# Designed miniproteins, single chains, continued (4), part 61

Each design is a single chain, and the fold is of that chain. pLDDT is the mean over its residues in the fold that is shown.

## One batch from the design tools (miniprotein)

Design m14237
Fold by ESMFold2-Fast:
Structure m14237 (fold): chain A 57 residues (1-57)
Amino acid sequence: VDTSDTAEGYYQQGLAFRAQGDYGSALAYYRRALELDPNFEKAKRAMRDLMRELAQQ
């Protein structure tokens, strides 16, 4: 399944970067997912959670 061109694909890339501690790249990929699907709930929640984590740095 080629998910790289979908909101889900970008969301998965964001999760991978977040797991590596690269919050900037993770945020960029979550933003890209939301550009493709503004109603993508998982990406919205992940981005909010990530922004809270960044506020602690």
Scores: mean pLDDT 77

Design m14238
Fold by ESMFold2-Fast:
Structure m14238 (fold): chain A 65 residues (1-65)
Amino acid sequence: STKETSLMLQMIAIGVEAGAGVKVEFSGDLVRVTIDHDDEAKRREMAERIVEVAREFGFKAEIID
């Protein structure tokens, strides 16, 4: 859907800007996100931003470690 595509692109953009790998998987109203970055504080910061952006699009985000 257009919402899923837009959210996926925004999540990937957040990852690219931070120098991190981001994998996104959708399941209904849930989006599962894997963040690959060496800095734990940066991963946490990105996770918080991703969760907030997903919420704005009407999705629940689950961060996979």
Scores: mean pLDDT 82

Design m14239
Fold by ESMFold2-Fast:
Structure m14239 (fold): chain A 53 residues (1-53)
Amino acid sequence: SEKLERVLEALRAGKSVDEIAEELGMTRDEVIRLILEAMERFGARSPAELAAA
């Protein structure tokens, strides 16, 4: 999804969950949910590992 791609791009840029939520017009909880779903999908153990891939 486009939202997930934008969240992942922002994580790679070193942005915090709160900064991503503000920039993309999402709630903090929505950003966290998307990160958790991506971690499950890609087998990452942390948001940092997800961003490093």
Scores: mean pLDDT 80

Design m14240
Fold by ESMFold2-Fast:
Structure m14240 (fold): chain A 66 residues (1-66)
Amino acid sequence: VAELIEKAIEYAEKGDRQKASNYLTAAALIAVGDGNEEALKAVTEVSRALDKGDLEKAREIYEKYK
């Protein structure tokens, strides 16, 4: 899950919103399937930061989670 969140942030930084969204969706589905509430929270918080265009906040959330 952490690797998928990192890829989502990398693609968002490159301006590829579709790939960023795809990686976040994959990370969320894995977190839900695993019952990993901490991972799901991290995905949700990163997604909200990226929706606001706050790449710095998205990276901060990821660094605290990984």
Scores: mean pLDDT 82

Design m14241
Fold by ESMFold2-Fast:
Structure m14241 (fold): chain A 60 residues (1-60)
Amino acid sequence: NLEKATEYIRKGEEARRKGDNQKAIEYYKKAKELVERAPLPEEVRQMALDTIDEEIKEIE
């Protein structure tokens, strides 16, 4: 569900701001899993996945 994916992204951002990088990465990965399964146009889904991957890469 897209709403749940957005919720995990927000939790990831919050964890990152608190210095919990491992927790942030975990939330972003959960959001990515939900986006991959979402019934979205391929182009929109790929953009969302790329955005999440960039967030993870900045932390790792």
Scores: mean pLDDT 80

Design m14242
Fold by ESMFold2-Fast:
Structure m14242 (fold): chain A 101 residues (1-101)
Amino acid sequence: SKLDELIEEIKKIVEEARKNRDDPAGLVEAFARFLRIANELIDYLKKQGKEELAEEVRKIVSEAAVKFQEALDNGDYDRAVQVLEEAAKKLIEIIEKAKKE
């Protein structure tokens, strides 16, 4: 399903971020891919009439973007990876909710 494909892409992005924890350019690219997948999820949820879940995704992504940039600005790449991992986990939880409804 589309939702299962999004889960697998999110998992791949997390693994790429972990591999790039010493490479800020690689971390930025991993986060950019995360934003693309999150936007695909938002569009999918809106098309399914799940606007409340779409808004939850938007809030998670907005908070993660701020925290990720703060971590990069501080040179805290381990923190940047943690922010992405936490946001990814929350998106997967929303996808699992969408699959039940």
Scores: mean pLDDT 89

Design m14243
Fold by ESMFold2-Fast:
Structure m14243 (fold): chain A 86 residues (1-86)
Amino acid sequence: KLEEARKLVEEAKRLVREAVAEPDEARREELLRQAERKLEEAYKLLKEEEKYELAKEELAEVLRPLAEEAAAQGLEVPPLATIEKI
């Protein structure tokens, strides 16, 4: 379960990197939407277990600024360090 959640986080991280390098706004937005869905799924898996309270909070923290910065601004790189740590 934890390993599955981390796999989703890794996949979301890849999608965010692709989105940052994507000059086409429509494709960038689609990639960011996919990344958000995967991060949300990872968070749900960790929350269900209740065993990784720290990790689920960190994922929620990353999901919020990631969605806000990427979807609304796109001018700043989202904080991916937390995703890499988990």
Scores: mean pLDDT 61

Design m14244
Fold by ESMFold2-Fast:
Structure m14244 (fold): chain A 55 residues (1-55)
Amino acid sequence: AKVVATLNEDGTVTIKASGPVEVTFTDGTKEILEGEAVYNAKDIEYISGEVEVTV
């Protein structure tokens, strides 16, 4: 799925996924994201799929 990651000024990241994607966190946990979510940018280790980063 296509993923757009937008870095926010407050240190969070907004992730928009066009379909189910796997988000891996720095503590080793994983979450399936469907749609839009906001995370702390420091907590994200890896996102599956094609990622486009916007600032």
Scores: mean pLDDT 79

Design m14245
Fold by ESMFold2-Fast:
Structure m14245 (fold): chain A 72 residues (1-72)
Amino acid sequence: MKEKAIEYFEKAREAAENGDFVEALRYASQAALYAKDVSPEAFIAAMKAAQHASDGNGEEAAKYARLAIEKL
């Protein structure tokens, strides 16, 4: 499931960088589900990415999506 988490974090980062905050939130939330059983740190970063996407903060959402990949 680590590979699926990375895939969805990359999609979340891309969506956030493109200003598509709805898709960024959706992908970050899905990635968090794949990450929760692999890395608690990646899960926390994913939840932060989702929150920033929900707040319309694409720069921070993309930053936390990248951090989540690093923690996997």
Scores: mean pLDDT 80

Design m14246
Fold by ESMFold2-Fast:
Structure m14246 (fold): chain A 75 residues (1-75)
Amino acid sequence: EEKRFEADLLLALAEIIIGVAKANGTGEVDISMLEKAIELAREALKLAREVGDTDLASQAENVIKEAEKLIEEAK
């Protein structure tokens, strides 16, 4: 299914960005990259909800929360 594949891809990209941020610690990551990760994860969440994939939706919600926390810690 197209939407599920797109959601998986968007979530994977967001998770990669978060992984890099966690490896380097807060303050060393470009905030614009974390904001992009949130954008990608929010789009993935929308698509996951449209296809009824609750596991994917939960993963996207967790990625959004993690990215938001990293941005807050970088302030």
Scores: mean pLDDT 78

Design m14247
Fold by ESMFold2-Fast:
Structure m14247 (fold): chain A 65 residues (1-65)
Amino acid sequence: MKAILAEVVKDYEGKSDEELTLKKGDRLLVLEEVDEEYVHAYIYDKKEEGLVPKDVIKEIAELEL
């Protein structure tokens, strides 16, 4: 299956329990787009998934899993 690898470009503090708290340089797998502002993503180092604002990440590559 395919997923998008993304990198956090600025620190972000989650505004709810559904949102991930992120640090610049964190790597995420984007699992799906929720709406125009958010994606649902998985963070490797924390083994957590949640909502991430699109404006705090950049897409790096498409991965085959």
Scores: mean pLDDT 78

Design m14248
Fold by ESMFold2-Fast:
Structure m14248 (fold): chain A 65 residues (1-65)
Amino acid sequence: SKEEIFKELLERAKELGERYKAAKTLEEQEAVNEEFSKLLDEGYEKGLSVKEIAEIYKAYMEAAT
């Protein structure tokens, strides 16, 4: 279901944000950002709403701080 997809991507976004925060080099941070960009594309392709995508983005940014 869309709800299951949203929850899965939200958890993955939080894990990526934590990896971004833990990254010691700019190359590692760029690699995580690229992986997160692909995660957002997956969310759009699977039909998540703009609101759900925004929540995923917010979760990533909060975890990365």
Scores: mean pLDDT 88

Design m14251
Fold by ESMFold2-Fast:
Structure m14251 (fold): chain A 60 residues (1-60)
Amino acid sequence: ALKLAVAVKEVPEVPGVLLGLKVGEKVEILREYSDGNVLARSLVTGKEGLVGRDALEIIS
């Protein structure tokens, strides 16, 4: 099963580093890191990148 989350705050894109997200955008969590960041894929854009775990709400 996919580990899904929704963005609860806007995240500006930093190309090659941070995944840009709009509030309400759904993502798949690919990997969680011990520093509080996750590697995620946007289900809207298909782009992958790092995002702070605090910007996401897990939806199962």
Scores: mean pLDDT 80

Design m14252
Fold by ESMFold2-Fast:
Structure m14252 (fold): chain A 58 residues (1-58)
Amino acid sequence: MLEEKLRELAQEFGVPLSTVKQVAMDYAMENKKAYGLEEIDEFREEVAKRLRELLEEK
């Protein structure tokens, strides 16, 4: 499930899956919390926000 969400983000932002995985890994390492099913959607949104910042603002 999570990997599929990351692939969707890669397609949405037009970046390699490896870039999305790296951003996701950085966020996960900063937020060392266990992720349940409900938290997967929150995780996806935070990764999407960081990707947007990298491509459009930073």
Scores: mean pLDDT 70

Design m14253
Fold by ESMFold2-Fast:
Structure m14253 (fold): chain A 82 residues (1-82)
Amino acid sequence: SHEEIALELQVVGAETSVELAERAIKENAPRSLQERLIREAEADIEVVEEMLKENPEAPEKLRERVEEARRRVEENREKLEA
């Protein structure tokens, strides 16, 4: 459906934000950039999590992708705070 495509686009956006944050940490980018990218990834994940709450019929695969993105961002947040 068109709604499913729009939701998947938001999930892809959140996953991309997480990948950029992980890359910044791996490449030892300036701390301010690492913190900004983690915050942006957290915000993108929060938006798509709210969309999934409003769309209980959303495919399970999209929920699993968002749960994995959440796990990854939390893991990277912990690395940044250590």
Scores: mean pLDDT 88

Design m14254
Fold by ESMFold2-Fast:
Structure m14254 (fold): chain A 64 residues (1-64)
Amino acid sequence: MSEEELWYEVDLALEIMNASVAKLAGDKEKAIEEYRRALELARQSPVPDEELIKWFEEEIKKLE
């Protein structure tokens, strides 16, 4: 695993955590923003995970 792959995974995990915290706080706008950032990171990954990308798209759609 390259350093780039490791940092993508860390950034992705942080955005998911931030989205979850915002969702629990009832801040839908912030949760959508964080999930959109996570989606962007997932798409920019050296090895894109199509299932994860679809999951983020569905979570964003549920909050909109």
Scores: mean pLDDT 76

Design m14255
Fold by ESMFold2-Fast:
Structure m14255 (fold): chain A 100 residues (1-100)
Amino acid sequence: SWEELKEFVLSKVPESIQDEVKKILDEAKARIDAVEPGNFLKMVEEVEKAIAKITALIIKHYLEQGMPVEEAARKAIEIGNEIREKALKWVEDYFAEKNA
């Protein structure tokens, strides 16, 4: 479900950015819901846009804590990849349901 995906994503990001991440996820869901029937690629594009925004927030968070750029980027990419794997599975199921 969407709620399970949201809980998963929030469990993977720093607590201090969770409210901002929730806002990004809610906006992404609204955009995905507005995608015309049959346009799977557009749904994937909206997922990737959300992941890019979340990854940028994670980088910013760690940089503000004094973490070196290379290490902050590595952590953010790792978390972003975990989120992407789960989100792509969700969007495949959601697309199938919406176009059934």
Scores: mean pLDDT 86

Design m14256
Fold by ESMFold2-Fast:
Structure m14256 (fold): chain A 57 residues (1-57)
Amino acid sequence: GSSAYKELLRAMGEVLAAIGDVFEAELAGDEEALRRAEERLREALKRLKEAEKKLEE
């Protein structure tokens, strides 16, 4: 037990970091950084959903 839970916590951390990157890019007015941050957030949310599914096993 707990490898799936550790993966969930890592995925949650990645989502929070990506949200921070989005806000920083918007405050800076950096459209390129915003685009990259939104891409990172999308991928982080996908990983979070996959990690949640592993907890159901």
Scores: mean pLDDT 82

Design m14257
Fold by ESMFold2-Fast:
Structure m14257 (fold): chain A 86 residues (1-86)
Amino acid sequence: SVLEKTIQEALKQASKPATVTVHIEYKGKKILKTFSDNRPNPDQFVIAGSTLEILEADARNVGKQLGLSDEVIQKVIDAIRAWLAS
């Protein structure tokens, strides 16, 4: 999916090794998946929620901790929004 590809591409730009677990349940739709950049000793992060507002806040917080640019963080948020609307 576009969401999965966007998160995986964002992780390649992270300033440190990380895994991100995405847990979204929205209007009968569910995703529960862990993304990794396959580097050793990753820090673990979670993006979880049932609303765009919660997911956006988590994505911004995790993205900042990973040293991602505002542009990359916004692409992840846009991909989450598109997935929720699909």
Scores: mean pLDDT 84

Design m14258
Fold by ESMFold2-Fast:
Structure m14258 (fold): chain A 69 residues (1-69)
Amino acid sequence: TAEAQAFADAALAALPPETRERLLRARRLVEDEGLSQAEAAERLGVSPATVSRLLRTEEAIAEEALALA
């Protein structure tokens, strides 16, 4: 888990700050607040496709981190 966390942190740090913050906010809206991707997109002022892309990026980072465990 420590290696997985270190990889995830490094991958997130490699993203532009604006992209990283938007990705983390999208994750919080969907996972913590239980909003749909469409509702999260409305809150963020982007399209649902953009939210899907952000969550896909986060999922890819998580999958790579899991592979390193």
Scores: mean pLDDT 73

Design m14259
Fold by ESMFold2-Fast:
Structure m14259 (fold): chain A 66 residues (1-66)
Amino acid sequence: SGAEEYVRLGEEAYKRGDYESAALAYERAIELDPNYAEAWRNLGKAYEKLGKYELAKEYYEKAEEV
């Protein structure tokens, strides 16, 4: 699926340390599938790496709700 492809792209960006590109890819996955818990959790992880801790917490909470 398109959402799964974007999660894959985000994971590759994350492995390279490109947390901005990872976050963008995970955001696109969520646009395609808002109930994709893994994408919300991965978005949280990317924002933790970017030093955006409050935003990361919000995304982790969303992952638990979907």
Scores: mean pLDDT 87

Design m14260
Fold by ESMFold2-Fast:
Structure m14260 (fold): chain A 65 residues (1-65)
Amino acid sequence: ALPKDVAAAGAVAAAGAGDGERARYHAELMSQHGGDPEAARKAAEAAERGDAEEAARYLTQSSLG
């Protein structure tokens, strides 16, 4: 898998576990490794607010366009 996909998977897993801080960290890594910066930023913000499900949705949207 590409580094951005690994980072996105980590963010989704952390968000699903309710760990917003770790989800935010992985979302930032996704942006650094070539993910969509806007979607990554929205995912990071949702994760930081503790909205794990919304963070996961933005990460998925980033991959699909």
Scores: mean pLDDT 66

Design m14261
Fold by ESMFold2-Fast:
Structure m14261 (fold): chain A 61 residues (1-61)
Amino acid sequence: SKEEELEEIKKEIEKLKEENKDNPSFVLTLDNVISLLPTYSPEEARRLLELLKKLSEVIKS
């Protein structure tokens, strides 16, 4: 279901928050995405997750 797919994506974003807990601004951005997650389609949420993972890599460099 849509709810199950979004819960999976939410868990991935929560993991990304833990990986970036030393960056409060990025954690806040991730929290905002989680709050808005029910407003996205699963396809949109997956694309957003991919972008956030790439952004995390850039921030860590």
Scores: mean pLDDT 85

Design m14262
Fold by ESMFold2-Fast:
Structure m14262 (fold): chain A 58 residues (1-58)
Amino acid sequence: SMEEQIEKNARVLAELLASLSPEEAAALVDRLIAQARGSTDPRAERAVEILRRARELL
């Protein structure tokens, strides 16, 4: 499902960010969410959902 794909991608992203401090990881994800929200790419909504879920896993 779409939700399963979001969870899988969010977990991978959270694992990649584990090398950063929690503060650095959170700041990076928040910046990426802001950039995705400003995007005209129709895929941006899915990217925001993945990033938001990854943020919860940090």
Scores: mean pLDDT 84

Design m14263
Fold by ESMFold2-Fast:
Structure m14263 (fold): chain A 70 residues (1-70)
Amino acid sequence: SASEAKVRAAEARITEKTTEALLQHREDQDMRNRILELSNKAVREVRANPDRAEEIIAQFEEEVAELEKE
């Protein structure tokens, strides 16, 4: 369905961003764990509301960027 396609596309984008962020923090397990928690939250939110996928992805990217400033 169109909803399933939107979820898959959003999950792919979240996974790509997550993978890139994790590669930048290979030696920081605490940072990696926090990035994974944000990724899991974003995936759950997209699955719950596919129509807000763009907003959820933008918020996820902002949260990862803010975390990386610590």
Scores: mean pLDDT 86

Design m14264
Fold by ESMFold2-Fast:
Structure m14264 (fold): chain A 80 residues (1-80)
Amino acid sequence: MKSRTFHGSADSPENQQRIADQFIEMVRLSTEEGIDSELVLDGIPPSDLRTPEAREHLDLLGLRMTEAVDEIQRREEERE
């Protein structure tokens, strides 16, 4: 499990928006056709995304993104 797309850059609203946009696009592609593009699912080959393990990785990515968003919102509320 190695992913840095959502890691380490979620300290600003700008980075939060980029992460959210990527996640939304991933969800959209997964919902419509399953897996269509490596451009959105950067770092995970389409063959791997057909397995339950790959889907769990995608879910973990979404969880991390949510945690990063929550963290940013907490800081934003305190005016960072």
Scores: mean pLDDT 50

Design m14265
Fold by ESMFold2-Fast:
Structure m14265 (fold): chain A 71 residues (1-71)
Amino acid sequence: NAAEEAIEWVKKKTEEAVQRAESEGRHDLAEQIRKVGEEGIKKIEENKDNPVLVSSIAVATMLEIVALEVE
């Protein structure tokens, strides 16, 4: 199931990014990352019948998290 795999992947990557931010004392960043991951998962669940869109949402969510970490 593409949606279940994408949700698991986004959860794992979000948790990794949150742990990095927390370890650096960047608690506000960690909260922003959690919100981005949570919103991404919600969008995947809403579009679970479209595998291409599910993959696109997962990738876009990860790019947004990376962009937050670079700033």
Scores: mean pLDDT 85

Design m14266
Fold by ESMFold2-Fast:
Structure m14266 (fold): chain A 70 residues (1-70)
Amino acid sequence: EPLNIEKLKELLLKAAEIAEKLGDKESAEKLREASKIEDIYEMVERFAQIVSEASPESKKAIEELVEKAS
């Protein structure tokens, strides 16, 4: 499958690291918590919500990360 839960968890953890480096500690924490979700549909939905609520810098950096991972 092109996207699985393990790959998605890795993506969320990389996104959290990027957000933290950009000073968006709140989004980084939410992304780390989302990586603990066991349901792939819930994880995808939660990831999308976190990205939509992130700082403009974090949102752009995470969007670039997702593009490279797709």
Scores: mean pLDDT 79

Design m14267
Fold by ESMFold2-Fast:
Structure m14267 (fold): chain A 63 residues (1-63)
Amino acid sequence: MAMEEERAERARRLAAEGERALAAGDYERAIALYLEAIRLAPTREEMLRLIGRLLRAIGDELD
């Protein structure tokens, strides 16, 4: 019925899992999870938001 709704929910879950992986220091897993979330993002705005979040989180962890 609402494919966009299901896609957005899945993207959100993957992004949350990616954030947990970043907190655990598992950068490879976090990047893979965020990339999958970005791929599933239903809008360009949501995709760009996830990209920005990933870049900032990775930068902060590396510092």
Scores: mean pLDDT 73

Design m14268
Fold by ESMFold2-Fast:
Structure m14268 (fold): chain A 82 residues (1-82)
Amino acid sequence: EKVEEAKKLIEEAAEAARRGDVEKANELVEKLAELVKSLEDEEEQKEIMRAAMEAGLAVAKELFPERAEELEATYAAMLAKA
């Protein structure tokens, strides 16, 4: 299932980012982008993008806790514009 594959890539990318493995995180993000681009179902694309944004926000808040409120506001604004 493409959605399950995408969620696995998101989880692996988040874990790589937490380890400071920027090269691996970037590789996994590129694979995720290619997978999303191959999808024809807009609802599946939205589900994957939302999961990616939520994971990205969680990692960003963990790495930059002093900016947590700003990051949450940015995420909320992105959801409102979608």
Scores: mean pLDDT 75

Design m14270
Fold by ESMFold2-Fast:
Structure m14270 (fold): chain A 64 residues (1-64)
Amino acid sequence: ASYFTLPSEEELRKRLRERLQAAGFSPEVADRIAELYLKALNATPEEQDELFREIQRLVAEARA
């Protein structure tokens, strides 16, 4: 078959949280980043830029 099945938002959130926790982020930070990323998937391009900037700030703060 040549068609694709995308993961649900719930599956994507779960995978993102697991990956972020494995990368050393706290569960709280991992959940927040995953939530912002899921928001970005349903946002306009303008809103996506703002959401990605917020994600970058959270990553920088968590790694500082």
Scores: mean pLDDT 75

Design m14271
Fold by ESMFold2-Fast:
Order: C-alpha cells, then structure tokens, then sequence
Structure m14271 (fold): chain A 70 residues (1-70)
C-alpha cells in the first residue's frame, strides 16, 4: 500500500510501504531526534508501514505530515 506525506508546506508526496512495520512511536522518536515535528491526519498507521526513507530527509524545524493512503 501507499502512504501520503508532506514535509513542511511542500507538495503531497507518496511512499510505497512494504516489509516489517515501524511503530508510530518509533517514527515520532526518529523525527524528534532530527528536531522535526510529526502530524497525523489519520487515526493510526496499519501494520507493515515503513517510513524510514522519508525520515532520513528531515531537518530541525521541519514538520512531517502523514495522511492515509488508498
């Protein structure tokens, strides 16, 4: 499946998700370690969600917004 996301006020982007999932709290901790803020427009992430690639591009002061995908 695909997760929609954006960094700051940028365009909405998509990330293909596969493999072992990372927990919501793990994602938030990784973003926080980079000084970024995470927002969720969805109630929860489904099992199997991997968002590691998107988090590697985060910098201090950034906001990562995650939305549900089709």
Amino acid sequence: YTVSYRINDGDTRTLDISGTYDTRQSIENRARDRGATVRYDIPSLPPGTIISGSLDDLRPGDTLTITSSS
Scores: mean pLDDT 58

Design m14272
Fold by ESMFold2-Fast:
Structure m14272 (fold): chain A 68 residues (1-68)
Amino acid sequence: SAADALAALAEELSKDPRFEVERVGDDTIRITSKGSVTQLIALALRVIGDYPDVDVSIEGDVLTLRAR
């Protein structure tokens, strides 16, 4: 399911030193970059391509991913 995919992605990204991951709900995570907003944009494009049932939003320096 999209929620299971999001949970797996959250665990993977929490191990990446470039990102900070916060779980804000059962279906939603927020990601911030420790370095550059460009890294968040690259991650957002990857998620759009690989996870069609995940909603992607960028506001300022925060990437929000939500399972549909």
Scores: mean pLDDT 80

Design m14273
Fold by ESMFold2-Fast:
Structure m14273 (fold): chain A 61 residues (1-61)
Amino acid sequence: EKVERVIEAALQVREDLRAMNPDMSEEEIEEFARRAMRVAGKTLGLSDEEIEKAIEEALKR
């Protein structure tokens, strides 16, 4: 539930950054998305382990 919400937020942030900042590298976009996911996960009360799992799953999609 919370993990899936973090994954969905990550995918949306990634797409928004690509659309709004076409000059940003993929590495910069991914790093920003990872940071945003860690902040969102902590806000939702996820453990560091759950956050890292959500990041890994989001990056596979």
Scores: mean pLDDT 76

Design m14274
Fold by ESMFold2-Fast:
Structure m14274 (fold): chain A 100 residues (1-100)
Amino acid sequence: MSEKEWKEAEGVFYLLRGEGLLGEGRYDQAIKDFEKAIKYFEEAGDLAGVARAYLNLGKAYYHKGEKDKAIEYFKKALELFRQANDERGVKEAEELLKKI
């Protein structure tokens, strides 16, 4: 496994664990995991992974009632998904921005 592949795998691990914590209502713990996922995906150069982690970070802040932060992170995820040419991610971020 390359260093890039290892960092991408760590990003996925923290992303998935954070999503589980988010589903359990453990928002502060989910936020910490999404922040770790962002770091690993950035080091791996995985732009779509960074975008996915920001999208989930926005969801966590939304559930905490921090709507302005949620909007900021959803907009950042949208821009990153557009740069990554991830049409599904773009659509998901746009739908979340309409709902908030």
Scores: mean pLDDT 91

Design m14275
Fold by ESMFold2-Fast:
Formats: sequence, structure tokens, C-alpha cells
Structure m14275 (fold): chain A 66 residues (1-66)
Amino acid sequence: GEVEEAVEKVKEIAESTPDVLEAAIKGTKIISTLSQENRKKAAERLKEENPDNEKAQLAAELALNV
């Protein structure tokens, strides 16, 4: 679904982008294309499924503050 696709794209960005802040900003932009409710779901899944991935954690945190 839309949420799952966004989560996978953010993970791909995290793996391909060495800079933590740049990866997080790019990931946040992907999440921001979703509806407000789906943005919250995608951000929550990124936080829960990737607790040790700093780039994914930061992207989720930034997305929740948009």
C-alpha cells in the first residue's frame, strides 16, 4: 500500500545517502507526499521497525513535526 511503499523508499534513501541529515530530509520529503493520517502511520512504522537506524528515526521525527 501507500504507507508500505513510502517506508521502503525512506529505507532505500537511508542506505544510499551517507549523510544523516541529508538522508533524513530526503526521507521526510517522501513521507510529506502522503495524507496527514498516512504520514503519521509511515513515521510510526519507521520508528518501530528501524529503532537502530538513525537516518530513518530522524526522517520519522521530522515528518511528525510537519
Scores: mean pLDDT 80

